Designed miniproteins, single chains, continued (3). Designs and how they scored, part 45

Each design is a single chain, and the fold is of that chain. pLDDT is the mean over its residues in the fold that is shown.

## One batch from the design tools (miniprotein)

Design m9556
Fold by ESMFold2-Fast:
Structure m9556 (fold): chain A 65 residues (1-65)
Amino acid sequence: MEELVVTVTASAPTREQAREQAEKQAREVEKKLKEQGYTVVSRSRSEARVDGVWHVSITLTAKKE
């Protein structure tokens, strides 16, 4: 079984904007992975605020059988 781990990160002045951008990027990556025969088996999200900027990362684990 082939496994891929992909992380997307978005940064924005507000938490909601950073989440929206990260989620949009994650959906685009998930779509491309599915087109290549991968199934996304887990998603995790981490959030941090540094100097007034929100950083949201979404990590996708995908497997190909």
Scores: mean pLDDT 84

Design m9557
Fold by ESMFold2-Fast:
Parts: structure tokens; sequence; C-alpha cells
Structure m9557 (fold): chain A 108 residues (1-108)
């Protein structure tokens, strides 16, 4: 059923999120900026594949697909901006401002 396919994709997304969060936490603790970038790009690639597969299975319409892909791009930008801000010693407020600016750019 469509419900079973959706559940399996949601489980795959949740597993990928947990694996990526654990990897990013480890890389962030080490100050490995190149590793953080590579992990974020790998997550983007895998999420894009999952979203494309969901679309092909008829679980998403074209607008839902576009919205999810935009969400993936926003998440990647947030991770990279946070890592850069930490490396540069930026305040939490300055980091949030930069994240808001990036979100506005992606939505435009």
Amino acid sequence: SKEELRRKLEEEIERLARETEARLAELEARGDLAGIRAAAEEWRRRMTEIIERAYELGLLDEEEKKELLRGVELAVRAVLLRAEARARGLSREETVERMRAAAAEIKA
C-alpha cells in the first residue's frame, strides 16, 4: 500500500538523520570542517535520492518534491553556516542572523 511505502521511506529518512547527526557531532567535536562539508553533501545526495524515489512512486506531487528539496538545501546551509560560525568564533545571535539570510536567499 502507499501507507506502507511512505512508512518505509520515513523510517529510512529517520535512520539517515540519526546517522548524519552522530557523524556531524563527532566531526564538530574534532573541528573537522572539511569532514562536516563532506557529511552534509553526502546527506544532501542521499536525501535527494529518497525524495526522487518517493516522487517516482507517486507519494509526492511536484510542489511537495520542490518544497522537500528546498528544505534539504536549507538544512545543508544551516549546518555549514553553524560550522563556519563556530570556527570564526561568531556569537549565537550572529549565527542565527546569517542562517535567516541564507534561508531567505534559498526561498527567493
Scores: mean pLDDT 82

Design m9558
Fold by ESMFold2-Fast:
Structure m9558 (fold): chain A 107 residues (1-107)
Amino acid sequence: MLTFSEALEELVKKGIISREEALELSLDLGVLQLTEAVLKIFRFTEPLEEIVVLLAEGKLEEAEKKLKELEKEIEEREKTANKDELVVLKEARRVLEKLREILEKAK
């Protein structure tokens, strides 16, 4: 299995994302990880990084399945979320939408 950093480089090498898009994705996930750590709320960073690895490995069907499962979890948590939880969910959803765009480009 690729590391997250190796997965980003493979996506760039395959021409699926630009180097600039890879940097933006890395920064967005870093912000999410910091927000989750500061607020001590459920971690979406690890599942989102796993999806990036699956996309880089060409496991598109597995990546799509995990994206749909994570989107459903975010939607369910949004129904009862407090103000701090909503910050994490909004940041996670932003990364999720970027990964959906990458999945469509990889097809």
Scores: mean pLDDT 83

Design m9559
Fold by ESMFold2-Fast:
Structure m9559 (fold): chain A 59 residues (1-59)
Amino acid sequence: MSEEEIIKYAAELYRKLSQKHGGMGRIKAFEEAVRYGKKSGFSLGEAARLASLGIIKAE
């Protein structure tokens, strides 16, 4: 799994979860994207960085 795929996943999750959960959508998108990044072989720190970049890109 590439860094770009994790970033894109975080951005798409943020858009979907913000529509359903408002302000909680950001937290939920971040947590899910971090979990996805970790399962894809990234460290916690790397997964968190990529998740944050995706959310910022979607804002």
Scores: mean pLDDT 80

Design m9560
Fold by ESMFold2-Fast:
Parts: C-alpha cells; sequence; structure tokens
Structure m9560 (fold): chain A 92 residues (1-92)
C-alpha cells in the first residue's frame, strides 16, 4: 500500500520547488496536515485555497473535501456536511 502522507509530502515538495500556483501549494499543505492528523492546520490551508481569486472550481472542491474530512475528524459534523455540500456544488 502507498503511504498517503509520503505521497502528498513529495507532491508538496515538488510544488514548492517548481513554484506552482499558490492555490496548488496550499492544497498540498492541507493534505499533508490532514494525513499528519493536524486537522486545524489542514482547515487553515484549505481556507487559504478558497480565498485565492480565480482558483479553478475543481481545486476549490478538493479544498472543501479536505476541510469537510477535517471537521468530521474533529467531531464538528455540521461544518463537515456544509463543506461537502460546497464541494458537490462546485463539481456540478
Amino acid sequence: PIDKLLLYQSGLNYAKKENKPEAEINLAEAYVHFYRENYLEAIKHADKVLSIPNTPNLIKAEAYDVKGNSYYHLGNLDLAVKSFEQAKELRK
């Protein structure tokens, strides 16, 4: 089985080295923190993705997914559901 933390950490290192767009770097940061079980930091980086102007809808949907999963692990089910609903709307 592939270690997801290693996969996303490698992706983050690559995105920083290649100076990828800020939204892509913050999304990679959110996933790394999520798999480290740092759910508040994952939400913080997901919120940065959502605040960046002209971020593609698929990247914003991914940010809402990691935010929803992070709220789920923190036991905040209402915020988890709202985040997943936002991701679903962006994928329509």
Scores: mean pLDDT 87

Design m9561
Fold by ESMFold2-Fast:
Structure m9561 (fold): chain A 74 residues (1-74)
Amino acid sequence: MLPRRTFSPAELEQFRRGLEALYERVAPHLTPEQQAQVRELVARAVEALEAGDLQGFLEAWQEIDRILAATRRA
């Protein structure tokens, strides 16, 4: 398990913007159901980072990557 830490507001903003930029690039290639799932997972990833829960962030990110990988292969 990764150690918990408190992230600065600047670090949290950088992660949030990265996740939003990724979503913007892939959203046109997602179904409405996949779009809803990715939005929920992005929100969970941001929440985990705000809580210092690196494991929760990693789990949410892995699920996002799984959905995006399926889109790239299809």
Scores: mean pLDDT 73

Design m9562
Fold by ESMFold2-Fast:
Structure m9562 (fold): chain A 99 residues (1-99)
Amino acid sequence: SIRELIFFQLLAIGTSGSLLAASRNVQVNLPGLLQEMEILIRRLEELGLNEAAARIRKIQAQVRRAAATQSAPQFSATLRQVGDQLNAIIQEAVARLQS
């Protein structure tokens, strides 16, 4: 539906902004980023988009592992890749709802 399309577009914008903030100050913004991902997962599950939600759970786990194991420059690179992956998943979810 058009409502679901608008909802996912707003989530994509919010998630992207948080990822950009996190890349500048990983230690302060990481809990906020993970919380935004958790909200997105729950919203996708509520909409019946369980596959999209599962993909974001995998990315959330990747972010947690990267934060624990990678240097700051490596983690910044990972966050940029994660931003691209999240946007792709949201766009795929939007396309699925339009079909």
Scores: mean pLDDT 69

Design m9563
Fold by ESMFold2-Fast:
Structure m9563 (fold): chain A 78 residues (1-78)
Amino acid sequence: KEKLEKAKEFISKAVKALREGNYEEAIDYLKKAMEYVKDNPEVQELLKKAIEALKSGNVEEADRYLYEAYRKIDELLK
């Protein structure tokens, strides 16, 4: 489960970067998180959608996808 823990860590860093208005840094952290969830296609797709939402300036939609991705990882780590 080490890969899922790393993905969760990078998602947390991305959320912190978003709260600070650093959208490029947030996208970079989400790309790193995606490398750790290749075995979990549902989570990978949510992170991809979050990145696409951020690139289009839709922060609310990105937040929603990030929440769902984080929640899904938490369920997988139980």
Scores: mean pLDDT 83

Design m9564
Fold by ESMFold2-Fast:
Structure m9564 (fold): chain A 111 residues (1-111)
Amino acid sequence: GPAAEAVERALEALERGDWDGALRGLREALRLLPSETDVDAIRETARLALRVFDLAREKGDWEIARLAAELVKAAGMRLLEVAETREEIIEGIGLALRGIGLLLDLELEEE
């Protein structure tokens, strides 16, 4: 979906050291995510955001890591809104909590 494609562009930008490109891609994904209704597209967005988070943290790009963690949280919350099954609800809760945990970890690492 469009949000996942924006995150993929952010990941590619970050791999090249294009910090501004990575921020633009993540902000675009956060803007597009509320319009996603496909569960698989939301899952892909979360998966790619977690990859961006890991790479950004490894590089010490704390602002990019924070936005990626916020996107994981937002994807979990969005999955909860569109969930039609108990399994999807549990997955959405898990992703939202994971995103919150990543944000808390960054606050402890970032000064």
Scores: mean pLDDT 88

Design m9565
Fold by ESMFold2-Fast:
Structure m9565 (fold): chain A 82 residues (1-82)
Amino acid sequence: MKSTIEWLKEMLKEFREILEFLEEEAKKNPGDKRIQQAIEITKEYIEKVDELIKKGYISVMERMEIQSTLNSAKEFVEELKK
């Protein structure tokens, strides 16, 4: 069974991969506000997840929020690849 900390580390890795992709897409599409907003949100969640790893505890609501945000970011990345 995956521990809470291992799950958070996986979320952190996924958000970092998304951020790297979005920063490259921002270079190709300067002035795209959707990409700029997605970068800002992704950076915010990277910091939030890192703090939760240090805390060693996460609520069910925080887990749902992180998962929902990651899913939305992945959907946006797939939209940009079309």
Scores: mean pLDDT 84

Design m9566
Fold by ESMFold2-Fast:
Structure m9566 (fold): chain A 62 residues (1-62)
Amino acid sequence: DEVARGVAKALSTLPLDQVREAAEQLVKAGELDTVRKAADILESMGKTEQAEALREVVEEAE
C-alpha cells in the first residue's frame, strides 16, 4: 500500500526511540495493519532494527 510505503520511508530515517513512539501513535489511531505492512517494507529495505521495533509494538497491541 502507498500509505505503508510512505510510513516505512519516513521511519527509516528516524532513531529507534522515535520509530517506537510513531508506531505506538499509529496503533492508537487504528492503523495497526499499516504498521505491520511498514515493518515488512522496512525489513525488505534492510532496516532490520526499525522493522523489529515496529513488530514489537504490533505484538504489544495484540
Scores: mean pLDDT 81

Design m9567
Fold by ESMFold2-Fast:
Structure m9567 (fold): chain A 94 residues (1-94)
Amino acid sequence: SNEEKAKKIVELAKKDLEKAEKEVEKNKHNKELITKVAILLYDEIARIYEEQGKDLDAGVARLRRAVVKTFGATVDEVKKAMRDLAEALKEKER
């Protein structure tokens, strides 16, 4: 399902950003999958910031999720969200 594929792409983005970006490109014509990936990326970013007490950063991620849920996501937006996730993970390790 697109839900299971989206979860796998998000897990891949946490481990190998370049491979995750290639998977998004491979699936660029599946707009439902691209939107689901973006939603899950912003959910993960928000959770990481919430666990750190960074409520404003978490709030921004929740707002971006709401925008994506309403208007959909582009491949470029998903790639940007993947980079934002990588930055959130680096801040978690500090």
Scores: mean pLDDT 87

Design m9568
Fold by ESMFold2-Fast:
Structure m9568 (fold): chain A 76 residues (1-76)
Amino acid sequence: DKLAQAREYLQKAREYVEKGDVEKAREWLNKALDYAAQAARDGDVEGALSLVPEFHEVRALIDRAEGREPSPAPLL
């Protein structure tokens, strides 16, 4: 289940941000985005879109930890 893997990787990204390992957090976020995009391609567009708010939240946490302004651009 690609959507379930996206959720798991998104949770790992959040855990690494909390640990201060922003580089690892970004790697896990990118993996989560890839699996969510694959789920959407496989027809689970609604499931993938349901993760968008959490993706934006985690990306904002990473951006702030790196001293950047959070991007307003859509992820999917």
Scores: mean pLDDT 79

Design m9569
Fold by ESMFold2-Fast:
Structure m9569 (fold): chain A 81 residues (1-81)
Amino acid sequence: SRRAEAERGLAEFESLPSRTRAQEAQLEVLRLVVEEGLSELEAVLKVYFPDMSVAEWLALSDEEKRALLDARYAELVAADA
């Protein structure tokens, strides 16, 4: 289930001896799903795209979604440099 996957991911990230900003963002997504009961989409949008609505995200093509996720991840990685 999505919850079981999120719980597994949360445990994995929590077990890391140190975390990058990208890993901290992913941990917050997993925390929101597991602890707050948000859907994965709601959690991702709150952490990575706080200015974007669910309806706006769902209107995007798969290619646009991938490009936005890739760009945000690159920004988080660059912030750790």
Scores: mean pLDDT 76

Design m9570
Fold by ESMFold2-Fast:
Order: sequence, then structure tokens, then C-alpha cells
Structure m9570 (fold): chain A 92 residues (1-92)
Amino acid sequence: SAISAAIQAQINRIVAQIGRAIRARLQADGVTIDQLDADQQQAIDIIATANRNAMNGTMTIAQIDQAIQAAQILGSDVTQYMQQIRDIVQQQ
């Protein structure tokens, strides 16, 4: 339906914003991809998995809650975007 397509487009836009927010945070902190510590790598992997599942419509609330916790080390912008996806998924 048009509503389902619009909701999926909104999720996809938020996922793109999450990727940009992570890049901006790492650049602001002067961190390159080869300088990521284990905690940063794990957080990015969890978020990447959550974003992939959100884009595919297979996201669960438990998975997004894990991604929100992981996102805390990457900054409030990333956690805020994850909360927006959580609200959308919760309404489905």
C-alpha cells in the first residue's frame, strides 16, 4: 500500500542519516576506520545489522534496543535516529 511504501521510505531515509551521523562523529573525533577500537567496531557492526534489518522490514524491538545501547558511544544524534526507527517499528 502507499502508506507501507511511505513508511519504508522514511525508515530508509533515517538509516542514511545514521550512516552520515556516524561518519561525522568519527571525523570530528579524528578517528579513521583503521583506528577504531574493539568497542567502536562492535557498536558499528551492531548498528549496521540493525539498519540492514530495518531496511528489509525484519527489525524487532529487541534488536533496535540493542542498537540504541550500542549507539550511545557514537553520540546522541545516532541514538536519536535509532529511537525514531524504534517508534516507527513499534507502531507496526
Scores: mean pLDDT 80

Design m9571
Fold by ESMFold2-Fast:
Structure m9571 (fold): chain A 71 residues (1-71)
Amino acid sequence: FDSKLQRWQKQMSELSPEQQEKQAEQLLTEVKEIISKLPDTRKGVIEGARLALLTAGAIQQARLEREKKER
């Protein structure tokens, strides 16, 4: 998952801002679905929070990388 997010970030930084936002929304939807399938245990809640934070961080990093190349 972490490797997938890193690759996703690099790919998204090459897209237009509009395309990046579309892809970010799709990723958020996918992660929400994964979280909803986690067990209702303390472990599941912690893992859900971790996945949400990792995903938010990946999206933010992709935006920052785009900003560096933007002119």
Scores: mean pLDDT 73

Design m9572
Fold by ESMFold2-Fast:
Structure m9572 (fold): chain A 88 residues (1-88)
Amino acid sequence: DVKELILEASKHISRDSVIHAVTVAAQKVLGPEAAEELEARLLSKETIEEAAEAAQAFLDSLPPEKQEEFKKVLEEELEFRIKLEKER
């Protein structure tokens, strides 16, 4: 689930990088309006755990076909950012 993806990624990259990855994934799958709403919601959270819970709740509100697409795109975005951080 996306909560586990976010929490695992947070061990390797900053909270802001994780939130940006989630926002980019939402933009690619759902469009800019949904991405902007999700970003504002995630940025309002003080902890990565709260942000992960909010992202999971958002995902659970989507149709099943969009849930799977979002999860795949998010996994790719997080893996890319983790790789870049490790190559510094």
Scores: mean pLDDT 83

Design m9573
Fold by ESMFold2-Fast:
Structure m9573 (fold): chain A 78 residues (1-78)
Amino acid sequence: PLSEEEKKELKERLEKEKKEVEELYKEGKLSEEEYEAALALAEALLAIVEGAPKEVIEELRERVKRLLEKLGETYHES
């Protein structure tokens, strides 16, 4: 269980990471799939920080898995 102050600090950190990811995407260093996966992961982490129910966290985790699978398709060997 995180305090409101701890949640605020973590949100600020995640916003900084999000800006870095956005910059990398705009510079062409990340694909669209990589960018979407990074944003989905950040959203999942924020949900955990906010104390979202297990079912909500699992839903976000499923979305991240789908995006990572899509990244695999972009680089697929088959």
Scores: mean pLDDT 70

Design m9574
Fold by ESMFold2-Fast:
Structure m9574 (fold): chain A 91 residues (1-91)
Amino acid sequence: AVERLRRALTEGALAEAEELGIPEEEALELVEEGVRLLAERLSEEELALLAELVELELERRRAEAAGDAERAAALRAELAEVLARAQALLA
C-alpha cells in the first residue's frame, strides 16, 4: 500500500507542480514527507484506500485533459463509490 500510494502521490504532485511552477525536486520532497507521515498514522487498509482515491482522481484529470467526457464521468462515479467506502470505514 505504501509504495502504491507513493507512486500515485508522486504522479499527482509532479503534475500539479508543473502547473504551479514548483520545482520537481521540491514536489518529490513533499511527497516523501507526506507518505512518511501517512504511513505512521494510517493502517494498511486505509493506505490502500487512499492510494485508490488518488489513482482514480489522477485518471479522471487525465480523461478531462484528453477531452474524454465519458471516461471522466465513469471515473467520477467510481471515485464517489470509493469515497462512500472511506466514509463507511470511518463510521
Scores: mean pLDDT 79

Design m9575
Fold by ESMFold2-Fast:
Structure m9575 (fold): chain A 86 residues (1-86)
Amino acid sequence: SEIEKEIKEIEKDIEELEELIERTDDFASLALISGVLYLLAKKLEKKYKELGDERFKELAERYRELSERAREKADELLPEFEARLR
């Protein structure tokens, strides 16, 4: 089952990305991570539209939630980042 293998790979990637977000305390890195996760969510949403498998929609929502979490963490660090620029 090619779809089942792909889903398991995405689930593993999500776990690794959750850990990465928790370990990362840099504004620029979190902003980049948020952007990448948003693009990954859009890619899975497109795949859901092509295949009709609800699991891709659920995984897209998980990437969207992680993107939002990374952005929120970045926003908390923004004042310190701006102070370091000038």
Scores: mean pLDDT 86

Design m9576
Fold by ESMFold2-Fast:
Structure m9576 (fold): chain A 71 residues (1-71)
Amino acid sequence: NKEGFKAAGEVAREKALEAGLSEEVAEKIYELIAETGDGGGAGVLMIREVGEEKGKEISEEAAKAYREKSK
């Protein structure tokens, strides 16, 4: 579901920026999720940048956004 992936990507980008990531890295996370559906690749990148605990938190929020839009 393209709309679900877009919503997940938007949430992940916003939370990455709040966690202090650069706009360039946050945009790459958005593109991996929203345009390619590669949540796994985005998760790996996010964990490398913000650590496992924060990366998991952001991933869970993005997954929630995906589920809400995929109805």
Scores: mean pLDDT 79

Design m9577
Fold by ESMFold2-Fast:
Structure m9577 (fold): chain A 97 residues (1-97)
Amino acid sequence: MEKEKEIKELAKKVADALNKATPEQREYALSRVEELVKKLPLDKETQEEIISIIRGFLEKENVTEEDLLKFVEYLKSLGVTDEQIIEILKAILEALS
């Protein structure tokens, strides 16, 4: 219904999936997200910063819904749209499934 509700639901699902993921699944998710972020109409420096933050989450042993929501807030501060954020979160979730 509302994009904000979809983002919150995806953030929760991604956090749950990351905590159950193997190191191999996390590496695969990172590669998928890197390809997607590089296709976004963002500056190269911004793309590299987003990839760095996602790598940090994938290396973290205990990822919370709050961690993902803070990441979403950060993406919005960089001018990333709700549609693009949903695409990124879905890509992570699909790669971890």
Scores: mean pLDDT 79

Design m9578
Fold by ESMFold2-Fast:
Structure m9578 (fold): chain A 75 residues (1-75)
Amino acid sequence: SVKVYLAHPGVAPGEDEAAARERFLAAAQKIYDDAVKASGTDSLEGIVEGLLKLGYAGNRDEAELLARNIRKWLA
């Protein structure tokens, strides 16, 4: 199974892995939609720029990793 990291949502104390996965997918979808809206495009570079604009990532390397992970989570 592919396990991916998302900095902000994390796993809540006492939450099982299935519930945490559902929350990750919902959070990933929202972050993706917000990034696409902020950049005006759904390209990988657009998602990276949107994530940086919205402050979901502190630098470009983190934004690129997050963008790749979100695409993988939503595939």
Scores: mean pLDDT 73

Design m9579
Fold by ESMFold2-Fast:
Structure m9579 (fold): chain A 79 residues (1-79)
Amino acid sequence: MTAEALARDAEIGFASPDPRDRELGRLAAEMAEAIAAGDLERARALAREMADFIVREYGAARADAEAAAEAVVRAAEAD
């Protein structure tokens, strides 16, 4: 479920004419691959990178971005 949602977000990002959306899509795709491979350390590192990118490029609140990214990794760890 979580990896499938990230893969879908990556597809949407890659279709975007905005290079920021394409970069976010790339991070989401790599995170989905890490989760599918069971590489939770890499998934966690990518979640932090994605949160930093969202804060920097889209002006999201850091706590919200980090909480969302951590929730994705925790859901993957529970499976």
Scores: mean pLDDT 72

Design m9580
Fold by ESMFold2-Fast:
Structure m9580 (fold): chain A 91 residues (1-91)
Amino acid sequence: DVSEELEKKLKLEKLRKEQRDKVKKLVTAVGYYGTGKSSRGKKVQTPEEIELGKKGKELIEEIKKDPILTKLYNSSLKTAAEIEKAMAAGE
């Protein structure tokens, strides 16, 4: 059914959006790992940020290693961005 297929597609898109947001947060943490530069936070005190940075790098590398996941992830990002751009542009 078209309605069932559409619901499945929306659920998959939402799941991909969550993964995308998670990757963005982890990429930010990776920025603190090895740099030690943060004008806002001054000095990185907690090893948790370093560990989070490592996890973010691992996640990104896993996505890159899988061509299907990489393509699907990028396709999801592109589709979401196109929809957002169209809504923002409007008429």
Scores: mean pLDDT 53

Design m9581
Fold by ESMFold2-Fast:
Structure m9581 (fold): chain A 88 residues (1-88)
Amino acid sequence: AVDATVITLGINALQAILDGDTAAANANLAQLQAIIAANPANGLAHTILGKILAALGDTASAIANFSAAAATGSPGIATTAANNLAAL
């Protein structure tokens, strides 16, 4: 399922960042961005991308993605996005 793929890409990107593997991190981020391009209302993909961008120090892009996730109208996703914004 798309949600399982999004979570796996997120885990792989974070692991690549910890390992210093910039190529693997960028490849996983590119796939997350492709999922968002295909479905801009995918709040989970926006939330996962936001967490990875925050880990990379890109706070502005992280905020933009968490805000996009909150705007999807899914209460569960919106709450998670708000908590991630508050943790920045």
Scores: mean pLDDT 77

Design m9582
Fold by ESMFold2-Fast:
Structure m9582 (fold): chain A 63 residues (1-63)
Amino acid sequence: MATAAELEALAQRNPGQGELEAARRLAEQSLKKFRASDHTPEELAAAEARLAAELEAVEALLA
């Protein structure tokens, strides 16, 4: 799963819409892989909520 540190590092390197889109794609790929894994619905919901919060933080950082 994409970490907050990875998303933040991406935003810091050259903040812009392209970097934000790359961060979103990384998060989407992480969620897709996580969903394909043998996880409980509770674990999946927690992972989705965490990534949504991380993406919002990245968007705020780029604003």
Scores: mean pLDDT 68

Design m9583
Fold by ESMFold2-Fast:
Structure m9583 (fold): chain A 73 residues (1-73)
Amino acid sequence: MDILKEARKAFEAGDYESTIKLLKEASKIDPEAARELAYEMAEEVEKDNPALAMELRRVVPNKNYEALKKKAL
């Protein structure tokens, strides 16, 4: 959860390398929240940098329910 706030701060600072790294880490903990945040960021930069928007959307791939259930609670 806290890692998503760090990803957002990195994004606001223009540190996209750290943003992508933090989103990948967040996707291991909460892939749904990480995916939503990545998509919000992608929308914000889409007009300005469509390549970055695509990278943000691809950084958190879809996971099946079994992968989420393995984390438990």
Scores: mean pLDDT 73

Design m9584
Fold by ESMFold2-Fast:
Structure m9584 (fold): chain A 78 residues (1-78)
Amino acid sequence: KGLERAKEAAERMLEALRDPQVYEEIASLPKEEIAQLAFDAVTYLLLKAKESTPEEKERYQRLADEVRALGEEAIAKR
């Protein structure tokens, strides 16, 4: 249940980093939903970092930081 939801959140937030249209869709959500998506996405990426090689761990940690910042920015616009 939780892992599947967190994976979907991570996929959505990672798409938003590459696609301004996906970002605008997320930024249009209620503040609570944006916060939940960012939390779930960051949680998933950090779990992937723990399971990964040292090189991949650094990459996943950076993606988690970028997703967190994106969520904070989207919330700040509300």
Scores: mean pLDDT 83

Design m9585
Fold by ESMFold2-Fast:
Structure m9585 (fold): chain A 62 residues (1-62)
Amino acid sequence: GTYVSELSEEEREELIKRYEELRDSPLFSPEVVEERIEALRKGSEALERWVEEHIEELERNG
């Protein structure tokens, strides 16, 4: 995979679109989907959290 910090604005928008589609799914709580979309829309804050969560994996494979 590519570093999340290298994700383009378009790639981030595509992830948001995928989560928005999940709002119509009965398998997922609309509130959970909304929280994830909001985190992605916050941009760098969401990316920083993702890197922090995956830093060990990135360091092993980077």
Scores: mean pLDDT 62

Design m9586
Fold by ESMFold2-Fast:
Structure m9586 (fold): chain A 100 residues (1-100)
Amino acid sequence: DPVDEALALIAAGRYEEAADLMLGMTPEQLEELARRLRELGLEPLADTARNLAEAKRRQERALQILEERGDEEAKRQFLADLAKVEPGLREALAQALRNL
């Protein structure tokens, strides 16, 4: 279970691995992670996981719209823009985990 793995990595202080795992999680898995983090009293981290889930849902919807339009150039540009922001998001997640 990716949620249990993320919690174990966070508990072990393996924040870079936890951040990488979170970036690969589905929105549903991130929402479950946020719920369990809130139960543990880690509310700022729960909010981070919830915000990441919402961002992923928006990205999935945008990609679906571009795919339905058949606009290969717009899709390529969107994916290139996502690739440019991903290292920053990973570092921000790792930093949020370290500041726990």
Scores: mean pLDDT 84

Design m9587
Fold by ESMFold2-Fast:
Structure m9587 (fold): chain A 117 residues (1-117)
Amino acid sequence: MEELQEEVERLFANLGDPRAKAVFFRALALAHLELMKEKAEKEGKLEEVKKKSEEILKEAFELLKMPELDEEELRLAEELAREMVEEIRRLREEGVSSLEAYLRAAARALRRIQEEL
């Protein structure tokens, strides 16, 4: 896990462009929110989690002074989030820990962003 965390940190640092970093953060946030919705739906808290999650995402972007993403960057973030959710679900079903699943999905998303942007 430590080696995987260091790889994610290196891949993220190699994204010198603030827009590329913003795409990654949005994708990661959207993936996390989607996974949280499944748990919240089972607990009857889906609407509360949706509202709180949208507020947190907006505040995080404002706090981190992330650039406003264009339509294509937003689409890329949504595509990456979907792929991350699918990979995390698959890995967790295979017995991989949540942290390791997130780190593996993050590394893949960072590589995709580096190739696309």
Scores: mean pLDDT 77

Design m9588
Fold by ESMFold2-Fast:
Structure m9588 (fold): chain A 87 residues (1-87)
Amino acid sequence: SAAALRRAQLHAVRMLAHYVRELERLGEPEEVIAEARAYLDALRAALDGQASLDELIALLRTMAAKSRDPRLRALLEALVAHLERVR
């Protein structure tokens, strides 16, 4: 349903935003924080642009493959799995 998709999209934004805040709280290197922030901004832009479920999954997979932070990669992969289950 559209409502289930919207909840999953908002969950993805919240999880990635929470991860950025945790990196900031822990004083992680600026390059690590900057990568996570860039991915959060890209995800928000895609949702504002009315990205489809398939486009969102493709974006998250691309970000996971390019991620230099293994924890961020794992988070993005978990978000992909969550969105696939909403189908």
Scores: mean pLDDT 88

Design m9589
Fold by ESMFold2-Fast:
Structure m9589 (fold): chain A 99 residues (1-99)
Amino acid sequence: AEEKLAELERLLRQAGVPEDHVRLIVNALRSVVEAKDDFELEVNGAIAIIALTVALLDKSLTPEQRALLESIRDAVVQGVEEKNPEKALELALAAARAH
C-alpha cells in the first residue's frame, strides 16, 4: 500500500494540486487501506469523502484538478461500497494515472 500511496502523492503534485490537499488526500486514503474491519472502513471512508468534498470547495482548483479529485472521491465511494479498501486505493491511483 505505501508504494501506491507514494505514487498517488507524486501524481497529485505533478497535477499541481495544492500541497495541503495532497497531504490530506494521501492521509485519508492511508486510513481507508489501514481499516481493520468493515465498520472502520465505513468510518474512515466517510471521513475521506468529507475531506475530498471540502478540498473541492477550493476555488483555486483548475477544472482538470477538480475532475481528478472527483474521480478519487468516486474511487473511495466504490471501495467502501464493495468492502474492499485496497480497491479504493487502486481505483484512486488509476484515476490519477489517467489524468
Scores: mean pLDDT 86

